Designed miniproteins, single chains, continued (2). Designs and how they scored, part 92

Each design is a single chain, and the fold is of that chain. pLDDT is the mean over its residues in the fold that is shown.

## One batch from the design tools (miniprotein)

Design m7395
Fold by ESMFold2-Fast:
Structure m7395 (fold): chain A 130 residues (1-130)
Amino acid sequence: MKTLIDEFIESARKAGLSDEEIKRMEELLKKLTPAQIVAAAVLAALSVYSGKEIPDEVIEALKQGNIREALELARPLVPKELEKQFDRLINAFPVELPAVAGPLLAKLLSKIDPKEFWKRFIEILEKIVA
């Protein structure tokens, strides 16, 4: 059975991340909860898709483990057509978060550059761990 971390590592490798970037990401992922990892991935995708930076208040909420608050604070980054999927993500916390996030992430990732996504994702992970 693949762990959530294994899935992120394999996806990053397929996207062409360097061995150094993958090692750094794995180190960061091991310090975070599954909910923080999934929320950070959704927020990275939304940030790249919208062209908007993640507000510091969202990062602080993620750092404190306040995942629902972080997602609600990030609502201005969500495209109107994805509002229903985003509401489902918030309501799925904590039990179904990975299963609900998967389709939303896939839709966002199909519309953005993979390199920009992974760069933003690692940046968000570093800010949460700091």
Scores: mean pLDDT 80

Design m7396
Fold by ESMFold2-Fast:
Structure m7396 (fold): chain A 81 residues (1-81)
Amino acid sequence: SIEELKAFLEELKKRLEELREEIEKLKEELKKLEKKLAEEPSEELKKKIKEIKKRILELEGMRGLLEGMIGWLEKLLEKLE
């Protein structure tokens, strides 16, 4: 039903907000680690930085897919008026 699609859209929007917050936190952590690496080189810090960069890329990809799904669903709901 249209009500089920609207409920799903609201759930996706909440997931998108949570995802954006997670990405922001990881980017802040990355900045702190890159600063530490510049001050004191460490293979452990390099490894952690690579892992966080990989996670950010994965989450940015999921964000893009989720934004696309939300946009598609909003357009679909407009047509069902």
Scores: mean pLDDT 87

Design m7397
Fold by ESMFold2-Fast:
Structure m7397 (fold): chain A 55 residues (1-55)
Amino acid sequence: SPAEQQRQQVQQQYLEQVRRLLEEYARTTDPEERARIEAEITALDQQTQQQLQQI
């Protein structure tokens, strides 16, 4: 269904973005930058959950 395709696309985009952020987290030794990346991942998780609820 179109809804299932949209859900799959949103989930795939989420996983790709989280992977990128985790790679940046692994390369960063600055605690402040790590905290910012953690906050960005949390915000992305919340945003993705909201998007999935609308599908």
Scores: mean pLDDT 87

Design m7398
Fold by ESMFold2-Fast:
Structure m7398 (fold): chain A 48 residues (1-48)
Amino acid sequence: KVAEEGRKEWEALLAQRDPLEREYAEAVFNFDGGRLKKVRDELLKKIE
């Protein structure tokens, strides 16, 4: 499945930097609105 390959690439890139960004990517892949909203808000705060 192409999604598996894409997820691995994304996971590898994010793992090199921040675990929080990895959490964001996982939330997007799982289509978890509640988790996505929380992680996104926290991620944006850290970037700012």
Scores: mean pLDDT 63

Design m7399
Fold by ESMFold2-Fast:
Structure m7399 (fold): chain A 55 residues (1-55)
Amino acid sequence: MKEKVEEIGELMDKLNELLEELKKNPSKENLEKVNEMAQELLDKMKEFEELAKKA
């Protein structure tokens, strides 16, 4: 569980960095990067939820 929490935390930090970049430079490329990172975060959160149900 701790490793998955750390991975989620890292993805959240990266998403926040991409959101700040998007705020400074609103472009299609930056929006796509945010969407890709958000999908990775959702996938990791689903993995964590499955793991939590088994604990």
Scores: mean pLDDT 78

Design m7400
Fold by ESMFold2-Fast:
Structure m7400 (fold): chain A 64 residues (1-64)
Amino acid sequence: EKKEKLEELEKKIEEAEEEVKRKLEELRAAKDASTEEIARLIGEILRAIGEIIEAELEKEKLEK
C-alpha cells in the first residue's frame, strides 16, 4: 500500500515538474506578450508548483 502511494506521488511530482519546465519555456518565449498573457502563464506555473508542494507533503506524511 505505502509503496504504491509513494510511486503515485513521485509520478505526480515528476509530471508537475515537467509542466513547470514547459510553462517556463513558454514564458521565456512570450517576451512580446501582453501583461495579461504573462500573468496567466505565471498563474499556471504557480499552480503546478503548488501541486509539487502538496504531493511532497503527502509523501512526508506517509513516512511518519
Scores: mean pLDDT 80

Design m7401
Fold by ESMFold2-Fast:
Structure m7401 (fold): chain A 65 residues (1-65)
Amino acid sequence: MEAKIEAVADYLVSKGWDASGARGLAQKVVEALPEASEEELIKAADEVLKQAAAGVPLEEALAAL
């Protein structure tokens, strides 16, 4: 579980997120998809970021996972 959160958080940091915000979002993505692989979680996080960039609230983007 923790390793999956760190992998997603590291991906988010690489996309310009601060470490604290990245970890918070990573935790929510992992909680939404607890059975998903690291690759699937990174894809889900990328989709959430794309939706957020298009003006969708993060909470709604996470609910769409």
Scores: mean pLDDT 79

Design m7402
Fold by ESMFold2-Fast:
Structure m7402 (fold): chain A 66 residues (1-66)
Amino acid sequence: MMAREKLEKAREYLEKAKEAKKQGNEVGKVIFLREAERYAREAIKYGDEEIKEEAREILKEVEKLR
């Protein structure tokens, strides 16, 4: 099921963005946030309600880190 894999990739990139922010790596943060947003949007597009809810929470965290 592709949507679950997209959701897991979105989480992975969100954690990479948080780590980049902690290290003062603003360029890495921006790149990883863009990937997290892309995968989360794909999870929303193809996922069931549970996956869509988790992906929306990831998008909220992405917006907080911008």
Scores: mean pLDDT 84

Design m7403
Fold by ESMFold2-Fast:
Structure m7403 (fold): chain A 70 residues (1-70)
Amino acid sequence: GAPALTPEELAVLRLVAEGLSDEEIGKRLGISPATVRRLVDRILEKLGLQSREDLATAAHALAEAEVTLP
């Protein structure tokens, strides 16, 4: 199965899917942009992805699955 994301990592993933920058995500979540970047790097490692663009694509696929499930 896919690696388990923490609630903080899921929140960051959703905001990356919305097209927000690390600064904007940090402001939205009340954390530093450096912490956001660290979380993004961890998500990329857990999902086997190498770019923020791939991460946004994966987040969109996950969001669509969540919308179609009851």
Scores: mean pLDDT 74

Design m7404
Fold by ESMFold2-Fast:
Structure m7404 (fold): chain A 65 residues (1-65)
Amino acid sequence: SRAEKLEKVEERIEEELRELEEKLNLPEEVEAVLKGIRNPAETTEEEIEKAKRLEKAIEELKKKE
């Protein structure tokens, strides 16, 4: 079902984001992305900017490893 597929996707994303939180030390940026996944209608512009900062940090991490 769609609910089961969505639940698995959300679980996988949360797991990867928690791993990145530990590696990058960006807890506010990770929480902003998690909030956006759980409550997309309530996502603010500031939270979108935090998500973009996390994305940039992930790209930088990939270049260093």
Scores: mean pLDDT 69

Design m7405
Fold by ESMFold2-Fast:
Structure m7405 (fold): chain A 56 residues (1-56)
Amino acid sequence: MGLVKAYELAKEIIKKTGVIDRKDIENISQKSGVSLEDAERAAEMAAKELGGKVVK
């Protein structure tokens, strides 16, 4: 399962921009092979750890 990959992709986006949007979540889902719900969960986790945010 690509959940670790989803989390790593989310961390890279937060490190670059501080923000993950809906299109970023869709791209994380597609690249990691996880559901949109799991991609959103990974994004929220990365944002919480690195002081970023998720926007829709």
Scores: mean pLDDT 82

Design m7406
Fold by ESMFold2-Fast:
Order: sequence, then C-alpha cells, then structure tokens
Structure m7406 (fold): chain A 73 residues (1-73)
Amino acid sequence: SERLEELRRRLEEVQQQIDDLERKYQELLKKGEELEKKNKEEGKKVFEEAKELQKQIERLREEAARLQEELLA
C-alpha cells in the first residue's frame, strides 16, 4: 500500500529528527555548562535554546505516536 509506505517514511523522518534534536540538546547542555563558567548570561541563553529543543522533541514524539497509530489501524 502506497499509504502505508508513506506513513512509514514519515515516521522514519520524524524519528530521525527526534534523534538529531536529542543529540543537539545534549550538545547545548554541554555548551551551556562551559559558557556559564565564562559568561553566566551566555550560558543562560544556551539553556533557553535547549528548553525550546525539548518542546520541539515533545511535539515530534506526539507526531510519531499519531503515525504509529495510523500504521497499526
């Protein structure tokens, strides 16, 4: 089914985006810690970016859950 193949492709893309953002989140946490030692305000900004990435990850996980439900239906 073309529909099932498209849903699988979208799910793989969303899962890849989640993996990429989780990797970036860990990098931002490490960068924030290093920057906070030198400049507290710059470290705070990086942690704010990390918080926004967590929101993006959560939205993508919700999308992945919806796609998985469609695949199982």
Scores: mean pLDDT 86

Design m7407
Fold by ESMFold2-Fast:
Structure m7407 (fold): chain A 72 residues (1-72)
Amino acid sequence: MEEKLKKMEELLREAQRLAEEGKLEEALEKAEEALKVAPEEYKNGVLAAIAYILKLMGKEEEAEKLIAEGQA
């Protein structure tokens, strides 16, 4: 669990940096990689990060769908 959490945090940090640089496609890719390694308890947080990047890209419908899927 610890190694997966660390990788998730590193990928989310890189996604944040890329989003700040305007590299939204690359940021989305890193956030999706974070979702793949995320422990179950953190998946909703990673989905929120992906949704945020999608909104920055103008993909608001896709972002809303992800948020709805993450809210059980």
Scores: mean pLDDT 79

Design m7408
Fold by ESMFold2-Fast:
Structure m7408 (fold): chain A 56 residues (1-56)
Amino acid sequence: MSLEAAIRAARRRARFLLTEAGWTPEEVLERLKEEFPLLSDEQLEAIVREVEAEIA
């Protein structure tokens, strides 16, 4: 489904930005809002929090 594909892409992007790029969770959230306008702010915030917890 398009929504599942968008969520997976957003999770992968968040992981890259948090780990390889060294961005803060707030900077990552702002960037994801620009790249994934179909996802709600709540969904993007949850994705960033989940990925941050996974890499801690």
Scores: mean pLDDT 83

Design m7409
Fold by ESMFold2-Fast:
Structure m7409 (fold): chain A 97 residues (1-97)
Amino acid sequence: NPAAAEELRDILLSQARAAEKLGLHELAERLRELARRLEDAVLNGDRAALEKEVAEYQELLREWGEILGLSQEVIDAIERSAPLLVEGILNAPAAEA
């Protein structure tokens, strides 16, 4: 689902902006880089890259999420969306008319 990929990217960019406002420039840069890599992995159907980037994002959220004001529900939603995106992109059956 391309819309889900865009939504995930926008969430990451929003978090990067929050980090930047807090003076956490390295975290903001890392979040923006991660957003680009996640989008690229989804667009290329690269399961290994997508799983890796989602795991890295999950680690960042657990480390910095409280400071960024993120809820566990947001973290869980991101984690749940990744398997659906991977399965939809890489394991989709042939289009059935």
Scores: mean pLDDT 67

Design m7410
Fold by ESMFold2-Fast:
Structure m7410 (fold): chain A 76 residues (1-76)
Amino acid sequence: SAAEEAHKELLRAIGEVLRKIGEIIDLERELEEAKKKGDEKKAEELEKRIKELEKEKERAMEEMKEAAKRLDEAKA
């Protein structure tokens, strides 16, 4: 049914958001270590990568919102 398909899509979207959050946390830990060691070049590269992942997370959260809306519409 449309509701079953929408529910599966929502679960996939939730999983993608959680995956991006995990990647950001790992890189934030790496950034903290780079800053403690005074590795300015590595810190700058990690900050750039974190910004890109935050944009990807924002896009994944929008997809999650759309999937949730589709599920609500399918349940009527």
Scores: mean pLDDT 86

Design m7411
Fold by ESMFold2-Fast:
Structure m7411 (fold): chain A 78 residues (1-78)
Amino acid sequence: SKEIKELEEEIKKAKTDEEKAELYYKLGEAYYKEGNLVKAEEAYQKALELDPKNEEARENLIRVSVEILREAVEKVTS
């Protein structure tokens, strides 16, 4: 995805934790949109590490973690 590549390049250029947190949050949203739940989880975790008060990142991290667990359970029980 062009959006993911642009976000990764912007993260490399970012100098502040606040700027990096916002970019990692957007990266998580972009990965989630593509269905890459594991990469979305990693990106939301980074966003929350850099900005622990980001409620959107926390909510989206929980949602993605639940979806990953659900898919893993369905693969084992099916």
Scores: mean pLDDT 83

Design m7412
Fold by ESMFold2-Fast:
Structure m7412 (fold): chain A 85 residues (1-85)
Amino acid sequence: DEYRKKAEELLKEAEEKFKKAVEAKAAGDYKKAAEYLREAAKLLEEAAEYARKAGDEKLAEELEEAARYYEEEAKKLEEKAEAAE
């Protein structure tokens, strides 16, 4: 199933972006951490579209929820970055 494979590839890319976000946050680079979380969210939204095309509505919903969570976390980190300069 080509759509499932694409969803899995995008999910792996999102996981790598999330790891980079965690590392940036640990280093105090909140701006960079927010950028990586926004990239991860975008990849999860694309993965959700492919999961839906593959007929996996449950996975698509879970990925869309995770993307929203990452967008919210990125906004909070952007606020911290502005406060820290």
Scores: mean pLDDT 86

Design m7413
Fold by ESMFold2-Fast:
Structure m7413 (fold): chain A 82 residues (1-82)
Amino acid sequence: MIDKEKLLKAAIEALKLKKEKNLSTIEFIKELARRMEELGLDRELAEKLREAAETGDEVEISELLLEEGLVEPLKKALQELS
């Protein structure tokens, strides 16, 4: 089970960076994966997200986010920034 509180913090920080540096969705996912690894969150998921982002595999990214139930937490993180 992923630590949703730490994931939310990682997602908020990655979203702030996306906004500040005008990052693409792929660069945002790379930043999120890096922060997840730094925080010790689900190493396997973080590695898969990083690899999919490095190859530009948006389908794999979408599947990983959906399978792990991350779509809703990421939407909540976006709302926290509004």
Scores: mean pLDDT 73

Design m7414
Fold by ESMFold2-Fast:
Structure m7414 (fold): chain A 90 residues (1-90)
Amino acid sequence: SAEEREEAIELIEETIERLKKAKTKEEALKIIEETAKKLSTFSDPAVQALADYLRAVYNEMKTLSDEEAKKLVEDTIDALRAFRRWLRER
């Protein structure tokens, strides 16, 4: 629904801001896991696909150094921004 997509967009925006402020890999992991769990409760298949993507990011990030994890956080923010734009256009 439009209301559910608007809620998903708001959650994505909040997640982007939280990830920008995260100072450690552990903080980023917590933000990503929490967001993935929330998005997985949505009925929209596109939003569920984003939750699956974030879960994959979480699993990869756990294996990385702090420097590599920082780069993955930047890439994840870019992906979230792209997905937010796509949701707004649909």
Scores: mean pLDDT 89

Design m7415
Fold by ESMFold2-Fast:
Structure m7415 (fold): chain A 59 residues (1-59)
Amino acid sequence: DEKEKERLELELEALRERLAHLKEQLADPSLSDEQKAKYQQAIANLEAEIAEIEAQLKS
């Protein structure tokens, strides 16, 4: 239980770092509309994964 919680917390931290990185990249004015759409989709997917792990940790 303790080890599983620690693993989930580390995974959550990694996903949050990736989310922050993608949001920074989305702010780049040189990105094409297609690239922006892909980044927005990746951000939405990461936010869903983060929410799922957070729900598991709160249980």
Scores: mean pLDDT 83

Design m7416
Fold by ESMFold2-Fast:
Structure m7416 (fold): chain A 80 residues (1-80)
Amino acid sequence: MAAELAERVRRALAELEAARPVALALAPPEKRAEVEALLERARALLEEALRAAEAGDVERALELIREALATVARLGELLA
């Protein structure tokens, strides 16, 4: 479980990194700073989730993943 979770988090991080320049290019100037801050928060949460998953702390990893998903949902709301 933890190893599979870590692999999924690594894929999520790679996808977030790939999406970052596109999200910033699509953001209107007045929202760009907020979009960048939310992208950075999501990245930080996923990196912490990866460390927790690699340590075998599945519960902590899932908690951090939920926070990252909430951050991504906020980003989507901001870009809508």
Scores: mean pLDDT 83

Design m7417
Fold by ESMFold2-Fast:
Structure m7417 (fold): chain A 80 residues (1-80)
Amino acid sequence: MTAEEEKKKLEEAFKKLAEAAKEEANGEASDEEIEEGAKKVVEALRKHGVSPEEILELAELTLKKDEEGLQELLDKLAPG
């Protein structure tokens, strides 16, 4: 994967996470707080060696509210 492809996947993941968080917050948090939260999540995952592909998959599962898929992916990324 090129740096450009990696950046694009991370940008898409950020947008999906921010959208999911905005729906979940239902007006309890500002758009800026939601976006900062999403940025911190993406940054933390990258810092801990999660691939851009896995971060995008996590974001997609979160937006879909696929609790089972999200749990499986999280278990794979952070084995207990």
Scores: mean pLDDT 75

Design m7418
Fold by ESMFold2-Fast:
Structure m7418 (fold): chain A 71 residues (1-71)
Amino acid sequence: TKKDEELAFAVKAINFQAERFKAGKLQQTHIAWAITNLKDAGYSVETLIEAINNVKDLNLADKQALIALLQ
């Protein structure tokens, strides 16, 4: 479905930034910008929250901080 395609793309886009954050190459702000850009592109808050929770390279605290930006 379109929702499944959007979720898969959001996970991939956030993972791309999260890998670089984990490697010390960028700040959490860059991940926040990627999430905001997806929201501005029409992705639902629910899909973005699900995507953030499915990212392996983010710990629980980082996930909670990013989800708080969507509220």
Scores: mean pLDDT 82

Design m7419
Fold by ESMFold2-Fast:
Structure m7419 (fold): chain A 116 residues (1-116)
Amino acid sequence: MSAEERLRAARTAEEAFLLVAGLLLDFIQRLIARETDPELRARLEELGREVAEVLGRFLAGEISVEEALERLREILERVREIARESGDPELIAEAERLERLFELGEEVARRALEAA
């Protein structure tokens, strides 16, 4: 099942959030694995820690799914900036695909919250 199919099959806002958080964290980990610039690698590692912190706070009940998604959106924009700075067209294309999946996750979460 593709990431898009999994997102479209999500029945709760929480499920959609967990899926996009996982996709974002996976992308960041792949960027870290291929990065040779130590400063850029440190920035990516910090962004990965920020995703883990958002997920931890959400699972602890400290923030709403709406706030958690907003915080992940801010992290995604910073990751997309790093992809653009790389000048790698494949990496830029992967970041744009992740953006579309994230927008789908936000829409699925919104519809699930409206149905509750």
Scores: mean pLDDT 85

Design m7420
Fold by ESMFold2-Fast:
Structure m7420 (fold): chain A 69 residues (1-69)
Amino acid sequence: SEIEKLKEEIEKILAKPEISEEDKKRLKELVRKIAELSEPAEVSQVIAEIGKKLGLSAADLLKVNGVKG
């Protein structure tokens, strides 16, 4: 599914030895897309994986992109 493809892209970025600012921006976009297509539990799991790699909390990742209405 599209969600699984987005998760795979996130995992590929996280597998890099070093994460650039461009990669961080890409990760945030991928998380936002997953959030639109997935249940909150799945989104939380993906954000937790990103946070571990970058040394950021899930809340910090969510705050940077935010929910914009």
Scores: mean pLDDT 67

Design m7421
Fold by ESMFold2-Fast:
Structure m7421 (fold): chain A 60 residues (1-60)
Amino acid sequence: SKEEERKKIIELFVKMADYADELVKTIREGKAKGLSQEEIDKRIDEITEKFNKEVKEILK
């Protein structure tokens, strides 16, 4: 239905916004704490993997 389609679109946009916020926070806080680029990249990869799984669940 159009209502179910709209709900999925909104949920996807909310997840995208949350993902963008977590990426920015992770980079800024990591640099502020003096973390290595490798540690920051690892944290970004973990956040991205979580986001990908959540997106796949929404799109089922």
Scores: mean pLDDT 86

Design m7422
Fold by ESMFold2-Fast:
Structure m7422 (fold): chain A 92 residues (1-92)
Amino acid sequence: MSVEELATAEAPAVLERMRELIAELAAETDVERAKKLADEFEALALVALLSPEYREEVLRLAVEGYEIMAKSPDKELAEWARKQAERYRARL
């Protein structure tokens, strides 16, 4: 199974899961759980970007998710997320 095939077949479901993870990240107070959710979000964003039809929506959701993570009390997670948000925003 290729990640490109998965992204093409399931792009709407991947985008919906990204929105769900954004909501979960906004409510998550445990740094270790937030890091796990952040890793899952990153993987979904990378897979979804393989579908050019959804590129702008994926980039917008990625920025939104990383901006939420950038508000984390964990400096390492917050700095990483801020840089990711900047990177994805630059691609819009």
Scores: mean pLDDT 77

Design m7423
Fold by ESMFold2-Fast:
Structure m7423 (fold): chain A 79 residues (1-79)
Amino acid sequence: AGLLSREEARATADQIEKDAEKIKKENSPSKVVALVLIGVGLYLEGHYEEAARVFETAVKIDPSLTGVKKLAEEARKKA
């Protein structure tokens, strides 16, 4: 097991999806970077489904994140 349990990873992804529209409206680059870092942490812990969901949320907020889109696709492939 990694630093996060499967339940904690799922709860994190669920909360991020719920907060997505708020983060998008805030137009906060630092919050989008935080989402990418959370997604990377989940991916490194082996929570691939949750990592993909977080990366997909970040890309919905900022579609210019082409590298993050590729990370979401790789995480989906491993999930």
Scores: mean pLDDT 82

Design m7424
Fold by ESMFold2-Fast:
Structure m7424 (fold): chain A 106 residues (1-106)
Amino acid sequence: MEIELDVFDLVRLLYEIAKEKGLSDEEITEALNKILEAVQPLVDKAIEAYQAGDLEKARELMREAAERSLKVFEEILKKYTGLKVKGEIVEVDPEAVTARVRVKIE
């Protein structure tokens, strides 16, 4: 499977894959919380940088948040399902506080 999506939709994609692979609601909740915990501080800093007028810093922080999201997503799917994931960043939008990513799941 190959899909391009908003980085925050990785949480939804993880939920869908985890359900199909037979993970429990408890395991899914734990996995989702790990992504949010890893990524939220970077997103918060990106928002602060954008509000301060530092567009370049906001872009850097959103890129780091997207890279961390992809890494945690890959680690979770490998741990719970054995699936191999390759992720890449397509675009970073610091004004919208998001990024587009492409993921390949095997």
Scores: mean pLDDT 82

Design m7425
Fold by ESMFold2-Fast:
Structure m7425 (fold): chain A 93 residues (1-93)
Amino acid sequence: MTPEEALRRAREAFDRLKKAKTPEEILQAANDLVVAAVELASLGHKEEAKRILQEAIDYLREMAEKSKDPELQKAYREAIELLESALNAIDRL
């Protein structure tokens, strides 16, 4: 995968995360974003990967606070944990 392809995949995953309507869609988009961000970081673009993950974490925190659906709130929190775990892993690269 090229850095350009990894960045494109990360952006596409974040866009899917913003459009996600179910817990399953939220978690799948978050997982896809983690995979793309880790790949981007492994290709030498660590700071860009961290920036995208942080933007997604900030978005998910806002959505968790605004959502009135307990199942969606749970999915947003689980997605935040996945992204924070990835951010910590990238810091070790």
Scores: mean pLDDT 87

Design m7426
Fold by ESMFold2-Fast:
Structure m7426 (fold): chain A 98 residues (1-98)
Amino acid sequence: GDGEEGIELGEKGKELAKEGKGLEGGRAAIEGGQKAVLAALAAKNKEEAEKAIEAGKAAIEAALEALKSAKSIEEVQAAIAGALAGIGGIFEAELALK
């Protein structure tokens, strides 16, 4: 589902960023974070909400790695957008854990 896809995108983004592919890493972080938000909004139980939190955290980690390898304003903007999307996913998931 979206939670698992978000985790995989975040992990892939982190690997891409470590290879010096900061733009691709940042874009993967954005997609992973967006999947974390979708997973959080769709969460019907604690397990699904926890997967959304994991996806959001993976997106933030990918964004931080992308920022370390950033060589342009575009790469910095992608990393920031990825981090914000990941934070949004965590926030929505925590609301679902009421």
Scores: mean pLDDT 89

Design m7427
Fold by ESMFold2-Fast:
Structure m7427 (fold): chain A 76 residues (1-76)
Amino acid sequence: MMTEEEAREALEQMRKDLDQLRAAVARGEVSREDAIRGLENAIGQLEKLKEAHPELSEEIDELIARLRAEIARLRA
């Protein structure tokens, strides 16, 4: 079972993964469509993490909002 400490590390990793994904899309290494699918999957993982760790819900909701904003930018 994931501890709160492990959950916090997972959130930090997801934030870093988002930065890497943005860079990869900018370089043409990942298509916008593939990036959107990756972000949708990450949102699903974050919603499960929020269920397991409600004490992190504010931080998780902030990250979900950022991922949704990024999807909107990629669709534009």
Scores: mean pLDDT 82

Design m7428
Fold by ESMFold2-Fast:
Structure m7428 (fold): chain A 60 residues (1-60)
Amino acid sequence: SAEQKQRRIELLKESQEAFETMANYLIKKYNLSEEEKEEVKKILEKAKEKTKKKIEEIEA
């Protein structure tokens, strides 16, 4: 149903936001180097792209 699709999209968005918040927390907590921060940013970008594709699949 449309309502279940919307809830799924909301869950995916909230999960992505939580993941980004956790990643930023860990960067600060462990005082990561610029090289380590770049590695984390690449992981976050890949996660964002995957989430975007999942949302597009649900909306199709």
Scores: mean pLDDT 86

Design m7429
Fold by ESMFold2-Fast:
Structure m7429 (fold): chain A 58 residues (1-58)
Amino acid sequence: TDELVERARKAIEEGNYDEALQLVAELIKRGDIGRATELIRELVKKGVSLAEINEKIK
């Protein structure tokens, strides 16, 4: 899961929020809720809405 976290952080830094959200959804499926939650907080700080995050994660 560390590779997924690194990829998600890179996607956030590059402004690729769609890719970052897909990786967060994958972390949730794998049971890595703590890391997924941390990444969600970073997306919110960048201006991504909670509604958009919830829709993408499902």
Scores: mean pLDDT 79

Design m7430
Fold by ESMFold2-Fast:
Structure m7430 (fold): chain A 74 residues (1-74)
Amino acid sequence: ALKEAEELARKAEEAAKAGDYRKAVEYAMEAGRLLAEAGDTEHAKQLYLLAAKFAEKNGDLESAEEARKLAEEV
């Protein structure tokens, strides 16, 4: 699971670099979820906050708020 989360985090950064912030949010949220399930709450929080940042860049304020809430809950 940790390797899968690392691959997803990498894909999130690649998508963001390409300007595909919607995909970047999807990958970062999934990486955060896997890390939270694995008990790595510190990195899960970081990925959720990264997803919130990408969602804001995409103009998706609802997804940004959801991601910030998930970061606070872990």
Scores: mean pLDDT 86

Design m7431
Fold by ESMFold2-Fast:
Structure m7431 (fold): chain A 92 residues (1-92)
Amino acid sequence: LADPERAAELLREAAELLRKAAEASKDEDLKEALLKLAERVEEAAEAPSELTISVLLIHAAVLRLVARKLGDEETAELVDRAAELLAEAGAA
């Protein structure tokens, strides 16, 4: 990463969006999965790497698909926004 400090800032913003996605969801398993992903994203902010961010992006994509299958559009949109920040962090 060319800018690890910028990557860390973007990861913290992504974690906050994932927590909002969890609050919006009515499915308990999806809520727990989103909160666990948010925790992992915050941990990644302490030492950002392209590999770690790529793994988190894949995890976010899976949870977005689950949210859409459940008809949880608000949650899916929040996860999409978090994924955009994760992608930007990986490019920093």
Scores: mean pLDDT 86

